Designed miniproteins, single chains, continued (5). Designs and how they scored, part 96

Each design is a single chain, and the fold is of that chain. pLDDT is the mean over its residues in the fold that is shown.

## One batch from the design tools (miniprotein)

Design m19551
Fold by ESMFold2-Fast:
Structure m19551 (fold): chain A 60 residues (1-60)
Amino acid sequence: MVDEVVELAGEGLRAYRDGDYERAAELFDEAARIAEEAGDDETAESLRQQAERLRRLAEE
């Protein structure tokens, strides 16, 4: 679970660096969901906020 969150967040950062904001947001949302299922609400909320910001950038 924790390793999956780290891996997905890492892929999200790579997508962000590549300018693919929509993919980055999707990956951060998936990481947030797994973190929440693991009971890590703080990490889940942080990742969801990052995904929301990235979706706003993709909308532009």
Scores: mean pLDDT 81

Design m19552
Fold by ESMFold2-Fast:
Parts: structure tokens; C-alpha cells; sequence
Structure m19552 (fold): chain A 75 residues (1-75)
């Protein structure tokens, strides 16, 4: 479980250094930066797609991508 968390967080760190329109490949899927954040939130907090989407939206209104990443690293 910890190894999977580290893999997705490392991909998020790489993604944040790329242009906003960049598509990231993770586990055979092509995802946007937002899509990768949703996959991380679902995995780390064991949430449904709907719950993860709602949480991610709330976080993005108030926090930067880097602050959201820090929260995910600490969880």
C-alpha cells in the first residue's frame, strides 16, 4: 500500500513541473494532472469517485496544487 502511494505521489510531483495541458501516463492510463490528483485522492483516502471529486474541488478552490500534494503526502 505504501509503495503504491509513493508511485502516484512521484507522478504528481513530475506532473506539476509540466505544462497545464500535459497528459501523464500512469498504470497504462493517459490522465490529466487533475485526473492524477483524483486517482491519488481515491487511493490514499479510500474514497469513491464522487467523494474524491467533491474533495478535490473543495481543495482546489482554497489551496495550490503543491499544498494539495503536501496534504496527500502526510495522509
Amino acid sequence: KKAEKEKILDKLKEALKLPRNAVIEFKGKKLSVGGLFLEAIKFIFNLSEEEATDLFFELTVKLSDEEILEILEKA
Scores: mean pLDDT 76

Design m19553
Fold by ESMFold2-Fast:
Structure m19553 (fold): chain A 132 residues (1-132)
Amino acid sequence: DRQQLLSQARELLAKALALLQRAKDYLDRGIAGSPNEGRGMASLARDLLDKAIALLQEAKRLVSQAGPMPDLLNTLDRAIALAQEAKAYVDKAIRSSPEEMRELLAKARALVQEAIALVQTALDDVSSLVNS
């Protein structure tokens, strides 16, 4: 039913939020660290972003099945797009010179921070709907 779909979406959004927060921590540590540490932290952040994107896409699917919620779906689409753009910058950073890596990781971190805010908004919205 609608409440079961939204409850499952809420759990996936909470998991995605935790993964995005951990990815941001690894990006912060990568920016502050040596080039070798930065590359290692970027790889860990990339793996977390891949998992978070998959969870957000599944949460969007469940929300779509629960009924017409255009604002919530738009918020999820924006969060997914930001996380995908952040991953693209992290992928470039891993393959870049040490000098370029720091700047690319900083761009990725800013995008992850924006994605976190949108996922938190989506989680709050879904939580309100489940408690109705």
Scores: mean pLDDT 91

Design m19554
Fold by ESMFold2-Fast:
Structure m19554 (fold): chain A 80 residues (1-80)
Amino acid sequence: MEKEFEELAREAEKLIKEAEEAIRKGDTETAKKLLEEAGRVLERMQKIVQESGDEKARERLLELQERLLEVAKKLAEVEA
């Protein structure tokens, strides 16, 4: 796996975890910004996956995308 992809994956995971923590603390503004940043990191990862055709990288990306979506749903529930 490309070193850049591994670094982006770690960054996305950190941002998603920080967003979950912000939601738990009731800081929805910070959570929104962190999820937006995580989404941008995942977009960069998607380009690498498209260029490399690496199936393991694709599966890692899908896992992070699913987790981002789940955290975004939790944020929407808190704001509803």
Scores: mean pLDDT 83

Design m19556
Fold by ESMFold2-Fast:
Structure m19556 (fold): chain A 87 residues (1-87)
Amino acid sequence: MEELQKVVEEAARALEETRRNGKELARLGSPELAQQAKTLVEDAERARRLAEEYARKGDLETAQKHLRGVEAIREETKRLLEQVKAR
């Protein structure tokens, strides 16, 4: 039970950070990078919804898979943001 709640909370936090990074990328980046950021946020929102749905169903393995998806997208937005800020 605690593990399922942790997945939901971690997915929500990862999505929130992805949204913040995506907004900053849209502000600082090119139109192409803004479009890429929008797609990454939409993919993260879908993965977060799936993580929450499978956590609600008690499927820890599938919920964790979707959590890893949100976290991977978060790391990509962070990497892109670091590249933009370094230039």
Scores: mean pLDDT 86

Design m19557
Fold by ESMFold2-Fast:
Structure m19557 (fold): chain A 73 residues (1-73)
Amino acid sequence: SSEERELVLRIVAAKIRAVALELEGAEEAAREVLELADRAAKALDAGKLEEARRLIEEAFELARRAERELGLA
């Protein structure tokens, strides 16, 4: 359950980062991060914790790269 709570919080964090990217004009990066976060949420709902973790790690990597290109990180 603590792992499930961690994954939920990370999914929410990824969505917040996507909104920030969209506000900075990185619409494509924001869309891709949101898509990965939504896929992670669906995997979590299906009990696929490892898949959810991989997807959210990919979302965070994408967000970090986009943030660096924008000078936000």
Scores: mean pLDDT 88

Design m19558
Fold by ESMFold2-Fast:
Structure m19558 (fold): chain A 84 residues (1-84)
Amino acid sequence: SKKILELIGLILRVIGLRLDIELLEKQGASPEELKELLEEEIELLREALELAKELGYEELAEKLEKELEEAERRLAELEEELAK
């Protein structure tokens, strides 16, 4: 199904973006840059989660939901740091 390939593509984009965030964080990237990338990761995770649910991939949807919650927590922590 085309939707399965789209889901795989979204997951691969999330993995790549997460690696970029980790690398940039270790290299001392600005909080503003990290925020933009985290917001992009959250958007991709939301899209992947919706598609996984539509396709009935319950276990994958649960995993993506947990990853989304973690990304949202990281964004909230970063926003708190930026507000100080």
Scores: mean pLDDT 87

Design m19559
Fold by ESMFold2-Fast:
Structure m19559 (fold): chain A 72 residues (1-72)
Amino acid sequence: SAVERTIARLSAELRRGLREKLGLSEEEADRLAQAFADGLRATHARRGRVTAEDIAAQARKAVAEGRELKAR
């Protein structure tokens, strides 16, 4: 579906950014990107749509969790 293609692209971009900008391991970045993708899928299942604001909120959550991991 178009939604799944968008989620796959965005999660791959997030995974790359977490590794390159925050210095997270591949395993840490993969877990956060998976949680991001699952969050967007849950939003789509609940509301039948995913907005730019939904994407931004899930991305901010993933980045915040990544920063916490890096601070430990």
Scores: mean pLDDT 88

Design m19560
Fold by ESMFold2-Fast:
Structure m19560 (fold): chain A 59 residues (1-59)
Amino acid sequence: MKKKIEEIKKAQELLRRAREELQSGTPLDEVIERVREEAKKAGLSDYTIELLEKAVRSL
């Protein structure tokens, strides 16, 4: 339970930063790669990483 809350908070932080990067003109592919890399470093599950990629593509 507690680990899942931490994963959600990290995912939300990564999405916020991704939105800021896209608004600054960073290419979508670069933003997705960075989000994927940071999520892996944070120990997020592969499933959560896939959801993050889809969310970033929908921004």
Scores: mean pLDDT 78

Design m19561
Fold by ESMFold2-Fast:
Structure m19561 (fold): chain A 81 residues (1-81)
Amino acid sequence: SMKELLEKAKEQAKKIFEELDLDNYEEFVEALENKDLLTLARVLAEAARKVVEKDPSLSEEEKKEIYAEMEAYVAKVEARV
């Protein structure tokens, strides 16, 4: 069922957020349950930023480009809400 898939997704997300030392898991769950697409986009962009920031294989220039893409994505979601 969709409810079972959602609970499994929450469990997997919790493990990932804990492994990455992200403090916004509760905000992610609330946004997901409320279908708050803007908050969900912001939380996911923040998580992606922390992953990119800690990646030693990426140059500072590549990190800057990815950050700009994440900000553009959030702005597009905000413009459609």
Scores: mean pLDDT 78

Design m19562
Fold by ESMFold2-Fast:
Structure m19562 (fold): chain A 69 residues (1-69)
Amino acid sequence: AEKAREAAEAAADENGKVDPGFAHSLAYERGELDADGALRAIVLALSFADKNGYTSAEVAAEALEAART
């Protein structure tokens, strides 16, 4: 959870916005997710982003954790 949040924060802009597509790429690069898992992470991250009207590091981290399930 915290590690996912740190990755999301590293990908965040000065405005604190996180690109959902980039968040899944970080997990895939670390070898934690397969290609299929990465796609699920993108879809979930986009869903969470839409609910808030914007993405934050915390929301992106939760989406990544949920996608791993």
Scores: mean pLDDT 58

Design m19563
Fold by ESMFold2-Fast:
Parts: sequence; C-alpha cells; structure tokens
Structure m19563 (fold): chain A 77 residues (1-77)
Amino acid sequence: MAEELVALALAVPGVRRAWASESRHGIFVHIEADSLEAALAAYQAIRDHPLAPDAVGIAFGETEEGAHLTVLVPRPE
C-alpha cells in the first residue's frame, strides 16, 4: 500500500522524490517537487485513489527550488 502511494506521487510530472514512513496510525507520504503546483497535483492523485480513502493531513514547506508536502493516509479500522 505505501509503495503504491509513493508510485502515484512519483508519476506526477515535477515530483522529484517521494517516500513513505509508516506508523500505527497510518502512512505518511512525503513529496519533494519542483513546484507547489506539482506537489499539490501529487496530493490530488493520492486523494482521488481508492487506496487512500481518507487522506486527512497536509504539512507544507517551500524551498528555493520547489516544495515539500507530507500527506497522512490513516490506517483503516
């Protein structure tokens, strides 16, 4: 599941890196992108996918060359 969410983010043009960290509460998907637009497109791809039925959290940071987003996908049940 985490691998598929990372693959969704990486499929978005302008996403440079994506990785997941797992917790008992769910999966954090970290996205580094060339722009905020690309990072938000990756979030929308995750949100629109049935593997992420309730993506509830975003943390955002911007750098000189891009943007970083963290999305929380809660564990079902």
Scores: mean pLDDT 73

Design m19564
Fold by ESMFold2-Fast:
Structure m19564 (fold): chain A 59 residues (1-59)
Amino acid sequence: GPIAVAIQDFPKTSPDELALRKGDVVEVLAVREDGLALARSLNTGETGWVPVSYLKVVA
């Protein structure tokens, strides 16, 4: 999927979410209509949901 960068920290509040720090690079695997993206961290390999508003697509 497309590559995106976290534009701010996301501390996650549930087990299904992906914790991100500003500048983390992720691959976007899916996007829900409610504004959540399923992303895989290229730093950790972990997968989870993150709000699309926290991401900027770069590739």
Scores: mean pLDDT 82

Design m19565
Fold by ESMFold2-Fast:
Structure m19565 (fold): chain A 80 residues (1-80)
Amino acid sequence: DEGRRLILEAEQVKALARMVYWIAKKMGVEEAARLAEEAIRLADQAVEAARQGRLDEARELLREAEEKLKEGIKILKEEE
């Protein structure tokens, strides 16, 4: 079931983004925190789209969420 798979993937992205957000806030890296918050929002939208059977939209939202998460992680690494 692709819809269920997309929901599970989006929930995993949300969990990782929450961790990135917490680390970013502790380090004072507001840009990374903002990107993590955007990743959470996009992942939530992906879950809703998948639940409604809008699988193409859910895949696109999930890709966008993953991209925001990757950018946030990159910024945190650069603050080393």
Scores: mean pLDDT 87

Design m19566
Fold by ESMFold2-Fast:
Structure m19566 (fold): chain A 64 residues (1-64)
Amino acid sequence: MSEEEKLREYINKKIEEAKKNLTPEQVKEFGQKIIDVTAEGIREGKSFEEIKNEIDKIFNELKK
């Protein structure tokens, strides 16, 4: 499995978790921020782990 495929699977899992734990508005905000962070991370040559860590930070900020 490529890093791109791993990242896509991870994002899908996090969106499912967000739908269970956050409001629809927070889920939309989370989705937009994931798109931005993923696009920027790929452009900057960040690893899967680095992008994953940024996604986790966004999720935790929205949850609290």
Scores: mean pLDDT 79

Design m19567
Fold by ESMFold2-Fast:
Structure m19567 (fold): chain A 82 residues (1-82)
Amino acid sequence: SLTEKAYELIMEGAAAFKEKKYEEAVELFAEAGRLALAAGDRETAQRAVAGLEKVAEEAEKAGDTETAERARAAARELREAL
């Protein structure tokens, strides 16, 4: 189901984030949020937004401004759809 796939992507995004693979984490959380919204799962979409905001903060601290900007843009897009 879309809900199961969204949850799987949240877990994969969290794992990528812990490994400091920030660009991969952005892609995984953004996709999780889109699938959650398509499924009507507002709670999981909000978790994806929170993940993207954490990635943005840590990527910025690491000097990866491009990835931080992408994460913030994805989080904003998902919030506007919520």
Scores: mean pLDDT 90

Design m19568
Fold by ESMFold2-Fast:
Structure m19568 (fold): chain A 80 residues (1-80)
Amino acid sequence: SMEEEIRLQIEHLKAQVEAIEKKLAAGETSEQVIRAAEATIRQGETLLEYMKKNNAPQELIEEVEEIIRRGRELLAELKA
């Protein structure tokens, strides 16, 4: 179902955020890690747009918004 596909994409994005957090915690702040954070944010924004157009459950929309927020925080830390 569409909801199942959305949930799988959310889990994928969460895994990407966790990977970036681990890299940052290890002091790995290379251009590759920055690009990974930027890509994760873009993927989250694209998913959010798709979800809003298709009237996805508000709970799932809020999960993706939180992922984007965290991604932006990580990107700011990587660029500091």
Scores: mean pLDDT 90

Design m19569
Fold by ESMFold2-Fast:
Structure m19569 (fold): chain A 77 residues (1-77)
Amino acid sequence: SLSEEQKQKAIELLKEAIKAVEEGDLLTALRLLAEARKLSQDDPEVVELIDKAEEALRAGDKEKAIEYLKKAIERLE
């Protein structure tokens, strides 16, 4: 399981990633997702949601990406 510090940092990174997606900064969004994924390695469900968000971003589906990221945040809260 993730520590409280790891959860808090992952939540902040995922929130920043959502803002980057909304602003159209795909490169920043992908970097933030990679960092959040690394912190979340001990939670396979969070990792899966981040991976689905990355796939959605690479497919150009920003709305689905944001949906998956919000689900990842809800799981960490």
Scores: mean pLDDT 88

Design m19570
Fold by ESMFold2-Fast:
Structure m19570 (fold): chain A 71 residues (1-71)
Amino acid sequence: MLPSAAEQGADPALLEREVTLGVYEIKAAVYLRQGDKEAAIKVLEEAVELVADAPALAELARERLEEVRKE
């Protein structure tokens, strides 16, 4: 079962993937704000690849990518 304490058993690699996904989602949001949907999609595609080894984060990245592709 997952530990309830946030600091207890933190995986540095997983934390790095979480930060990476967060940064790329912010970049995508900035591009969408500027009307550059193509750049936002490319950024999210890169995010999916970068977090591919963390299945839960990869799913979140794919859902965000599909949401951006919809209008």
Scores: mean pLDDT 75

Design m19571
Fold by ESMFold2-Fast:
Structure m19571 (fold): chain A 77 residues (1-77)
Amino acid sequence: SMEVEERRRRLERLLREAEELLEEAKKLGNEKLVKEAEEVIAEIRRLLAEEAPEMRDVIEVEIRLGLLRMQLWLEKI
C-alpha cells in the first residue's frame, strides 16, 4: 500500500540519519553512543526487512534517534 511505502521511505531516511550519527559518535570516541547508534541501525534494518513495518515501530526509532542526536550534541558542548 502507499502507506507502507511511505513508512519505508521514512525508515530509509532514518537509516541515513542513524549512519551519520554513528560516524559522529565514532569521531567523538564515545563507545556508548557508538553502540546505541549501531543498535538503532540494526533495528531500522530489521524493520526494512518486514513486509509492512508498523508505524509504532517507525515512531519508536525516530524517538531513539532524536535522543541519540541530543546526546551527541551535548557531547560537543
Scores: mean pLDDT 87

Design m19572
Fold by ESMFold2-Fast:
Structure m19572 (fold): chain A 87 residues (1-87)
Amino acid sequence: HLEEGKKALEAGDYEKAVEHFTKAIKEDPKNGEAWYYLAEAAEGLGDVITALLAYLKAAENGEKRAYERAASVYRSFGDLEKAEELE
């Protein structure tokens, strides 16, 4: 599951990557690495909210690098919301 997800991610098949990493998380919900790669796949799909939540879960589960990624995604999302405030 985790290795299959990584292969899908490298191939740019973000939907298959999400499926494999989601299965990895169901088997081990504390697998921070699986949450981190799920977040990268979600970013590839343009799903900013899922990416942010998955990076935060990865950080909570020991993937310290995910904290900086979550902060970057959050800033990008916040700036986008401010730009769209005309509606």
Scores: mean pLDDT 76

Design m19573
Fold by ESMFold2-Fast:
Structure m19573 (fold): chain A 73 residues (1-73)
Amino acid sequence: NAEASAAAKAVYDYLLEKGASKEDAARVAQKVASLLMDGKSPEEVAKEAAKLATEFGVPVDEEELKKIITKAL
């Protein structure tokens, strides 16, 4: 749980820097935490996070998200 929370916070902070609203960043961060707690790989989590962020109109790089998630674990 601590590792999932750390990864979620790192993604949240990254999305805010990319211009996401706090609400949209929180939704993506919650998705990251949920997927990590379900045992999904950083690669799969980054793909799903990038997809959701793109749906909110936030420009993200999937590879950068993967690096952020991996460093937090």
Scores: mean pLDDT 84

Design m19574
Fold by ESMFold2-Fast:
Structure m19574 (fold): chain A 106 residues (1-106)
Amino acid sequence: LLEEAKKLIKKARELLKKGDYEEARKYAEEAIALLKKADQSDPEVQLELARAYLVLARALDELGDLEEAVKYAEKAAEIARSLDTIDGAVLETAAASLLSATKREL
């Protein structure tokens, strides 16, 4: 589950960089579904879940689904902040930046 989800997240990020936002959204959603079935007490599962939500939020922002983008960016920020790690702090900052940008368009 975790390793498969990590591959899907990497593919989703690649698709975001290429502008394939619909596919990026789909891969991020599949990764989230797998991670929700994994051990929720595992900090690595939570870190990857935050990453997947951030990728999903970015794809939704690009697709114009601003309210959903805000929702998932907030989920990413909450999980990342709760991890209290360097990786979590980086993700929280990225999610907060996306939230600020997306909310200005609403």
Scores: mean pLDDT 82

Design m19575
Fold by ESMFold2-Fast:
Structure m19575 (fold): chain A 75 residues (1-75)
Amino acid sequence: MEELRKKAEEYLKKGDEAASQGNTEEAGRFYKEAIIYYAKAGDNVGTVKAANKAREVLSDEQLDELLLEIEKEML
């Protein structure tokens, strides 16, 4: 659990850094990983934070793609 949360936090930070540089595609990839790892860790608060950051940065189409990829990983 702790290892998964640590990975999620690392990906969240990388996503934030990419977003601050205007690299929305790269930010989306990192936010997707953060969401997956927070979810696997059972961290609902972390999952929501990462998802909200993705919504702020990604287009509707990119967000749909991200959600589909998460669905595939979690099933």
Scores: mean pLDDT 81

Design m19576
Fold by ESMFold2-Fast:
Structure m19576 (fold): chain A 62 residues (1-62)
Amino acid sequence: SEEQLREEVEIALLTMELAIEKLSKNPDKERIERVLKRAEELYKRTGSPLAKEIADEAKKLL
């Protein structure tokens, strides 16, 4: 469905943004916090295990 495709794109974008911060020698904590919030909101809305995983990984970097 259209909703599922939008969710997949959002997960891909959050994954890329978090990966950039993980590879950075100077991670941007505010950016990581935004990824965490968006991933938690996505998980609350969809129940996606991938969104949960992104949120948990973001928490580890804070």
Scores: mean pLDDT 86

Design m19577
Fold by ESMFold2-Fast:
Structure m19577 (fold): chain A 78 residues (1-78)
Amino acid sequence: DWLVERYRREGIEAARRLGPEEARRELEELEKELEEKLKEALEKGLGYDEGGLRARELVLRARREGIEEEGRRLAAEA
């Protein structure tokens, strides 16, 4: 699955550049912002594409997995 692998690598790169804690914090803030925007859209009677929602969830999960994998690797090297 190219999409999952691509974004897992992006998570690894983010943790490598920012550190795992900072990368995790930024991802969590992004997740909260996207959730708030979705809630507002639903309250206004706007729909969303189910496929797009699933893709978003897969991307966020893959990025988080990458951050955690790199975090464990860095901890082992310390």
Scores: mean pLDDT 75

Design m19578
Fold by ESMFold2-Fast:
Structure m19578 (fold): chain A 120 residues (1-120)
Amino acid sequence: AMAAQLERQRESVHAVRAASLGALVALIEGGSAAQAADIIEAALKPLEEFKPEEAVRAAVRKLEELGLKKAAEALRAAYEGDIEKAEKILEEVIASNEVPEGLIRAARAALRGLRELYEA
């Protein structure tokens, strides 16, 4: 019971960080701040119930509905631990868009935080 709860909490942290990266990639891909907030909100309710996979599915679905396909792919890759794929997608969307340096730094910082989680 306790070990299962700790593992679900760990998975929830992965889901939160993946959703945060997805929201940042969505902003870079041309999404609005309101759309980025909607992605985080879609993940929150399943996360409150310690359902990290459901949270990721909700966020990915919301990104796909908004046409933010690269953000959806990056979020899924990040949650699955494919940090190399998530990084490749992030660098591709940065190269394809005019992006404020602050957003680039924030997204790369989020990706580093995910890498550290999967290396621990």
Scores: mean pLDDT 82

Design m19579
Fold by ESMFold2-Fast:
Structure m19579 (fold): chain A 55 residues (1-55)
Amino acid sequence: SEEKRKEILKAYYKNKFDVEKTAEELGISKEEVEKILDEYQKETRGLPPDPELLE
């Protein structure tokens, strides 16, 4: 699902980090978007989408 992950991340970025709009545009659940974002953050610790809220 690496290809699907890239599509989700691309849509997430294009939708200004809006999980709801990303899920709606791709026709998937918000849970799937959130799962992919969590996996991305774990694998790319140096390139998080929006970690500022945790810092």
Scores: mean pLDDT 69

Design m19580
Fold by ESMFold2-Fast:
Structure m19580 (fold): chain A 64 residues (1-64)
Amino acid sequence: SRIERLEALARESEAAARELEAAAEELLAQDPNNVLADVLRAVAEAERALAEILRERARELREE
């Protein structure tokens, strides 16, 4: 169903965000000025925002 697909995509985006956050933390532990870590954090934030939008849309569809 559409709802199941949106929820699956939301979980994938959250998982991606966690992996990117972990990678950024590892890079910062080695070099606190690593510019790649900033990029990974920005992408993780975008992934979390996408997950929230997808979950909200899934909730709206359940109420219809």
Scores: mean pLDDT 88

Design m19581
Fold by ESMFold2-Fast:
Structure m19581 (fold): chain A 84 residues (1-84)
Amino acid sequence: SEALEEAIKRQLITLMEEVARIAMSSENPELRELARKIREALEKGNIDEATRLAMEALKLYLEEKSDPIVQILLNEIKRLVKLK
């Protein structure tokens, strides 16, 4: 369904924007650089690149801090990618 594909895409964009917000608020300059790259990929409409960068940022965040909300975000992105 085209409507389902568009809904998945919109949800991925929303989640990636949330990941960029979380990463940008980090004291880790590597996470802030990943946040910048995520936003740049989203601005260019490169959803696949933004998704890759978002997963990289969440993985790096989780290596430094155990955060159940961040883990839920990573799992939700992985789930939506499999539906695409």
Scores: mean pLDDT 86

Design m19582
Fold by ESMFold2-Fast:
Structure m19582 (fold): chain A 74 residues (1-74)
Amino acid sequence: LTPEQDAAVRQLADDILAATSPEQVKAAVEKYAPVLGPELAASIGRAVLQHAVDQGRVSPELAEAMKAALDEVA
C-alpha cells in the first residue's frame, strides 16, 4: 500500500470501531473509498466489525445491520 492508503486503513479501522450505527459505518467506508477503492474499504470494514463482535463490543444484531450497510457500498 502507498503511505496514504496505509494511513487510510488505520483511520478506517478506528472509525469503524468507534461507530455506533450502520450509517456511521457506511459513511466511514465512503470517506476512505476514494483512497482505498470501495471493495478494499468494505472488506476492511467487515473484518473490523467481525473483530468487534468477537470482542463483545457490538451485538450480533447490530453487526448484521452494519454489514448490510457495507454490502450497499460495494
Scores: mean pLDDT 77

Design m19583
Fold by ESMFold2-Fast:
Structure m19583 (fold): chain A 100 residues (1-100)
Amino acid sequence: VQRIRQIVNDMNSRFQQTMDQIMTSSDQQSIQIIQQTAYQFQRDIQQMRSLTTDPSAISQLTQADGYVQQAYNSTDSYQGMTYLYRSLQYVQDAVSIEVQ
C-alpha cells in the first residue's frame, strides 16, 4: 500500500516533468522524451503488479500498461501525452482500490 503510493507519486512527478519538457522541445525531441517516460512507466507498472493481488487493481494496471505501449509507439507528441495521461489515470484507479 505505502510502496504503491510512492510509485504513483513518482509517476505523477515524471508526467509533470515530461509535460514541462515537451512545452519547450521540438516534435522529434518530445517524441523521444515521451518514449523515455513510457519506458519508465512500464517499469513502475510492472513493480505495482508484483505488489498487487486484487483482481480489480490488476485489471486497471493491465489497461495502464496498454496505454503505456501506445504512448511508446506514438508518432505524435499530443497523442503520446494523451496515452501517458490515460495510463496514469488507470494507475491512480488501481491505487484507489489498493489503499484505504
Scores: mean pLDDT 83

Design m19584
Fold by ESMFold2-Fast:
Structure m19584 (fold): chain A 62 residues (1-62)
Amino acid sequence: SSEVRRLLEEEVAKSMEMIKAAVDRLYAESEEEKKEAQERLDELAEELNRLNERLREAQARL
């Protein structure tokens, strides 16, 4: 379905954002930057978990 395709595209996009955020955390120079990068990673992980829930529900309706 178009819904499943859209959710999969969103998951790919969020996964790429997580990779970039992980790189930013690795190269963060200050403790404040490290904290901000970690908070961003935690936020993206929550978003991915919600996307996985929505994807599971959409696939169950096929």
Scores: mean pLDDT 83

Design m19585
Fold by ESMFold2-Fast:
Structure m19585 (fold): chain A 61 residues (1-61)
Amino acid sequence: SPTLQMLQDWLDYAKEKGLKESEKALQRAIQLLNDGASVDELAAAFTELGKATVKDIEKKK
């Protein structure tokens, strides 16, 4: 799916840049998507991914 490909590309980027919080959150979101998780579970995972991304950006400053 386009969403799965986007998350995989983001995971590769996160690994390259050492964005550890984003890497963990992306791995979880990819697993949930592959497992056919509910829309509510996916929405929660994407919210956590957003928070993880902000945390990684703040750590770089």
Scores: mean pLDDT 82

Design m19586
Fold by ESMFold2-Fast:
Parts: C-alpha cells; structure tokens; sequence
Structure m19586 (fold): chain A 68 residues (1-68)
C-alpha cells in the first residue's frame, strides 16, 4: 500500500532514522499525512500500550488499519 510506505517513511524521518517512533512522532506523522483522528488515536494507543514507543512498521500499520 502506498499509504503504508509513506507512513513508514514519515515515521523514519521524524524518528531521525531510528526504527522506533514515540507516541508524539506517531501523532505528528498521522496529522501531516492526513490520517483520520480515529487512526491517530488507535496508533497512539498502540504506542502507549508498548511503553510509549512502537516500531516504524507497527506505527504505520496502526495508522493504515485505524483509517479503515
């Protein structure tokens, strides 16, 4: 999915090339890429459930799946 690849790219950019993104970085990626509030809330919840961080792939998946 192009949305999934773009979400991963944005999360890597915001994390400074790390494979882990914070809750704040996930929110920013979702807002900048135009994901719904529901998708952003789901992705933030996933990050919170994992101690405030998610892998780039997990964050991108949560944004894409939360927007379905």
Amino acid sequence: SMRFERAKEKLRELSGGKELATKEQVRKAGEELGFSKKAIDVAEWVAESNGGKVTVEQGALALVLGDL
Scores: mean pLDDT 86

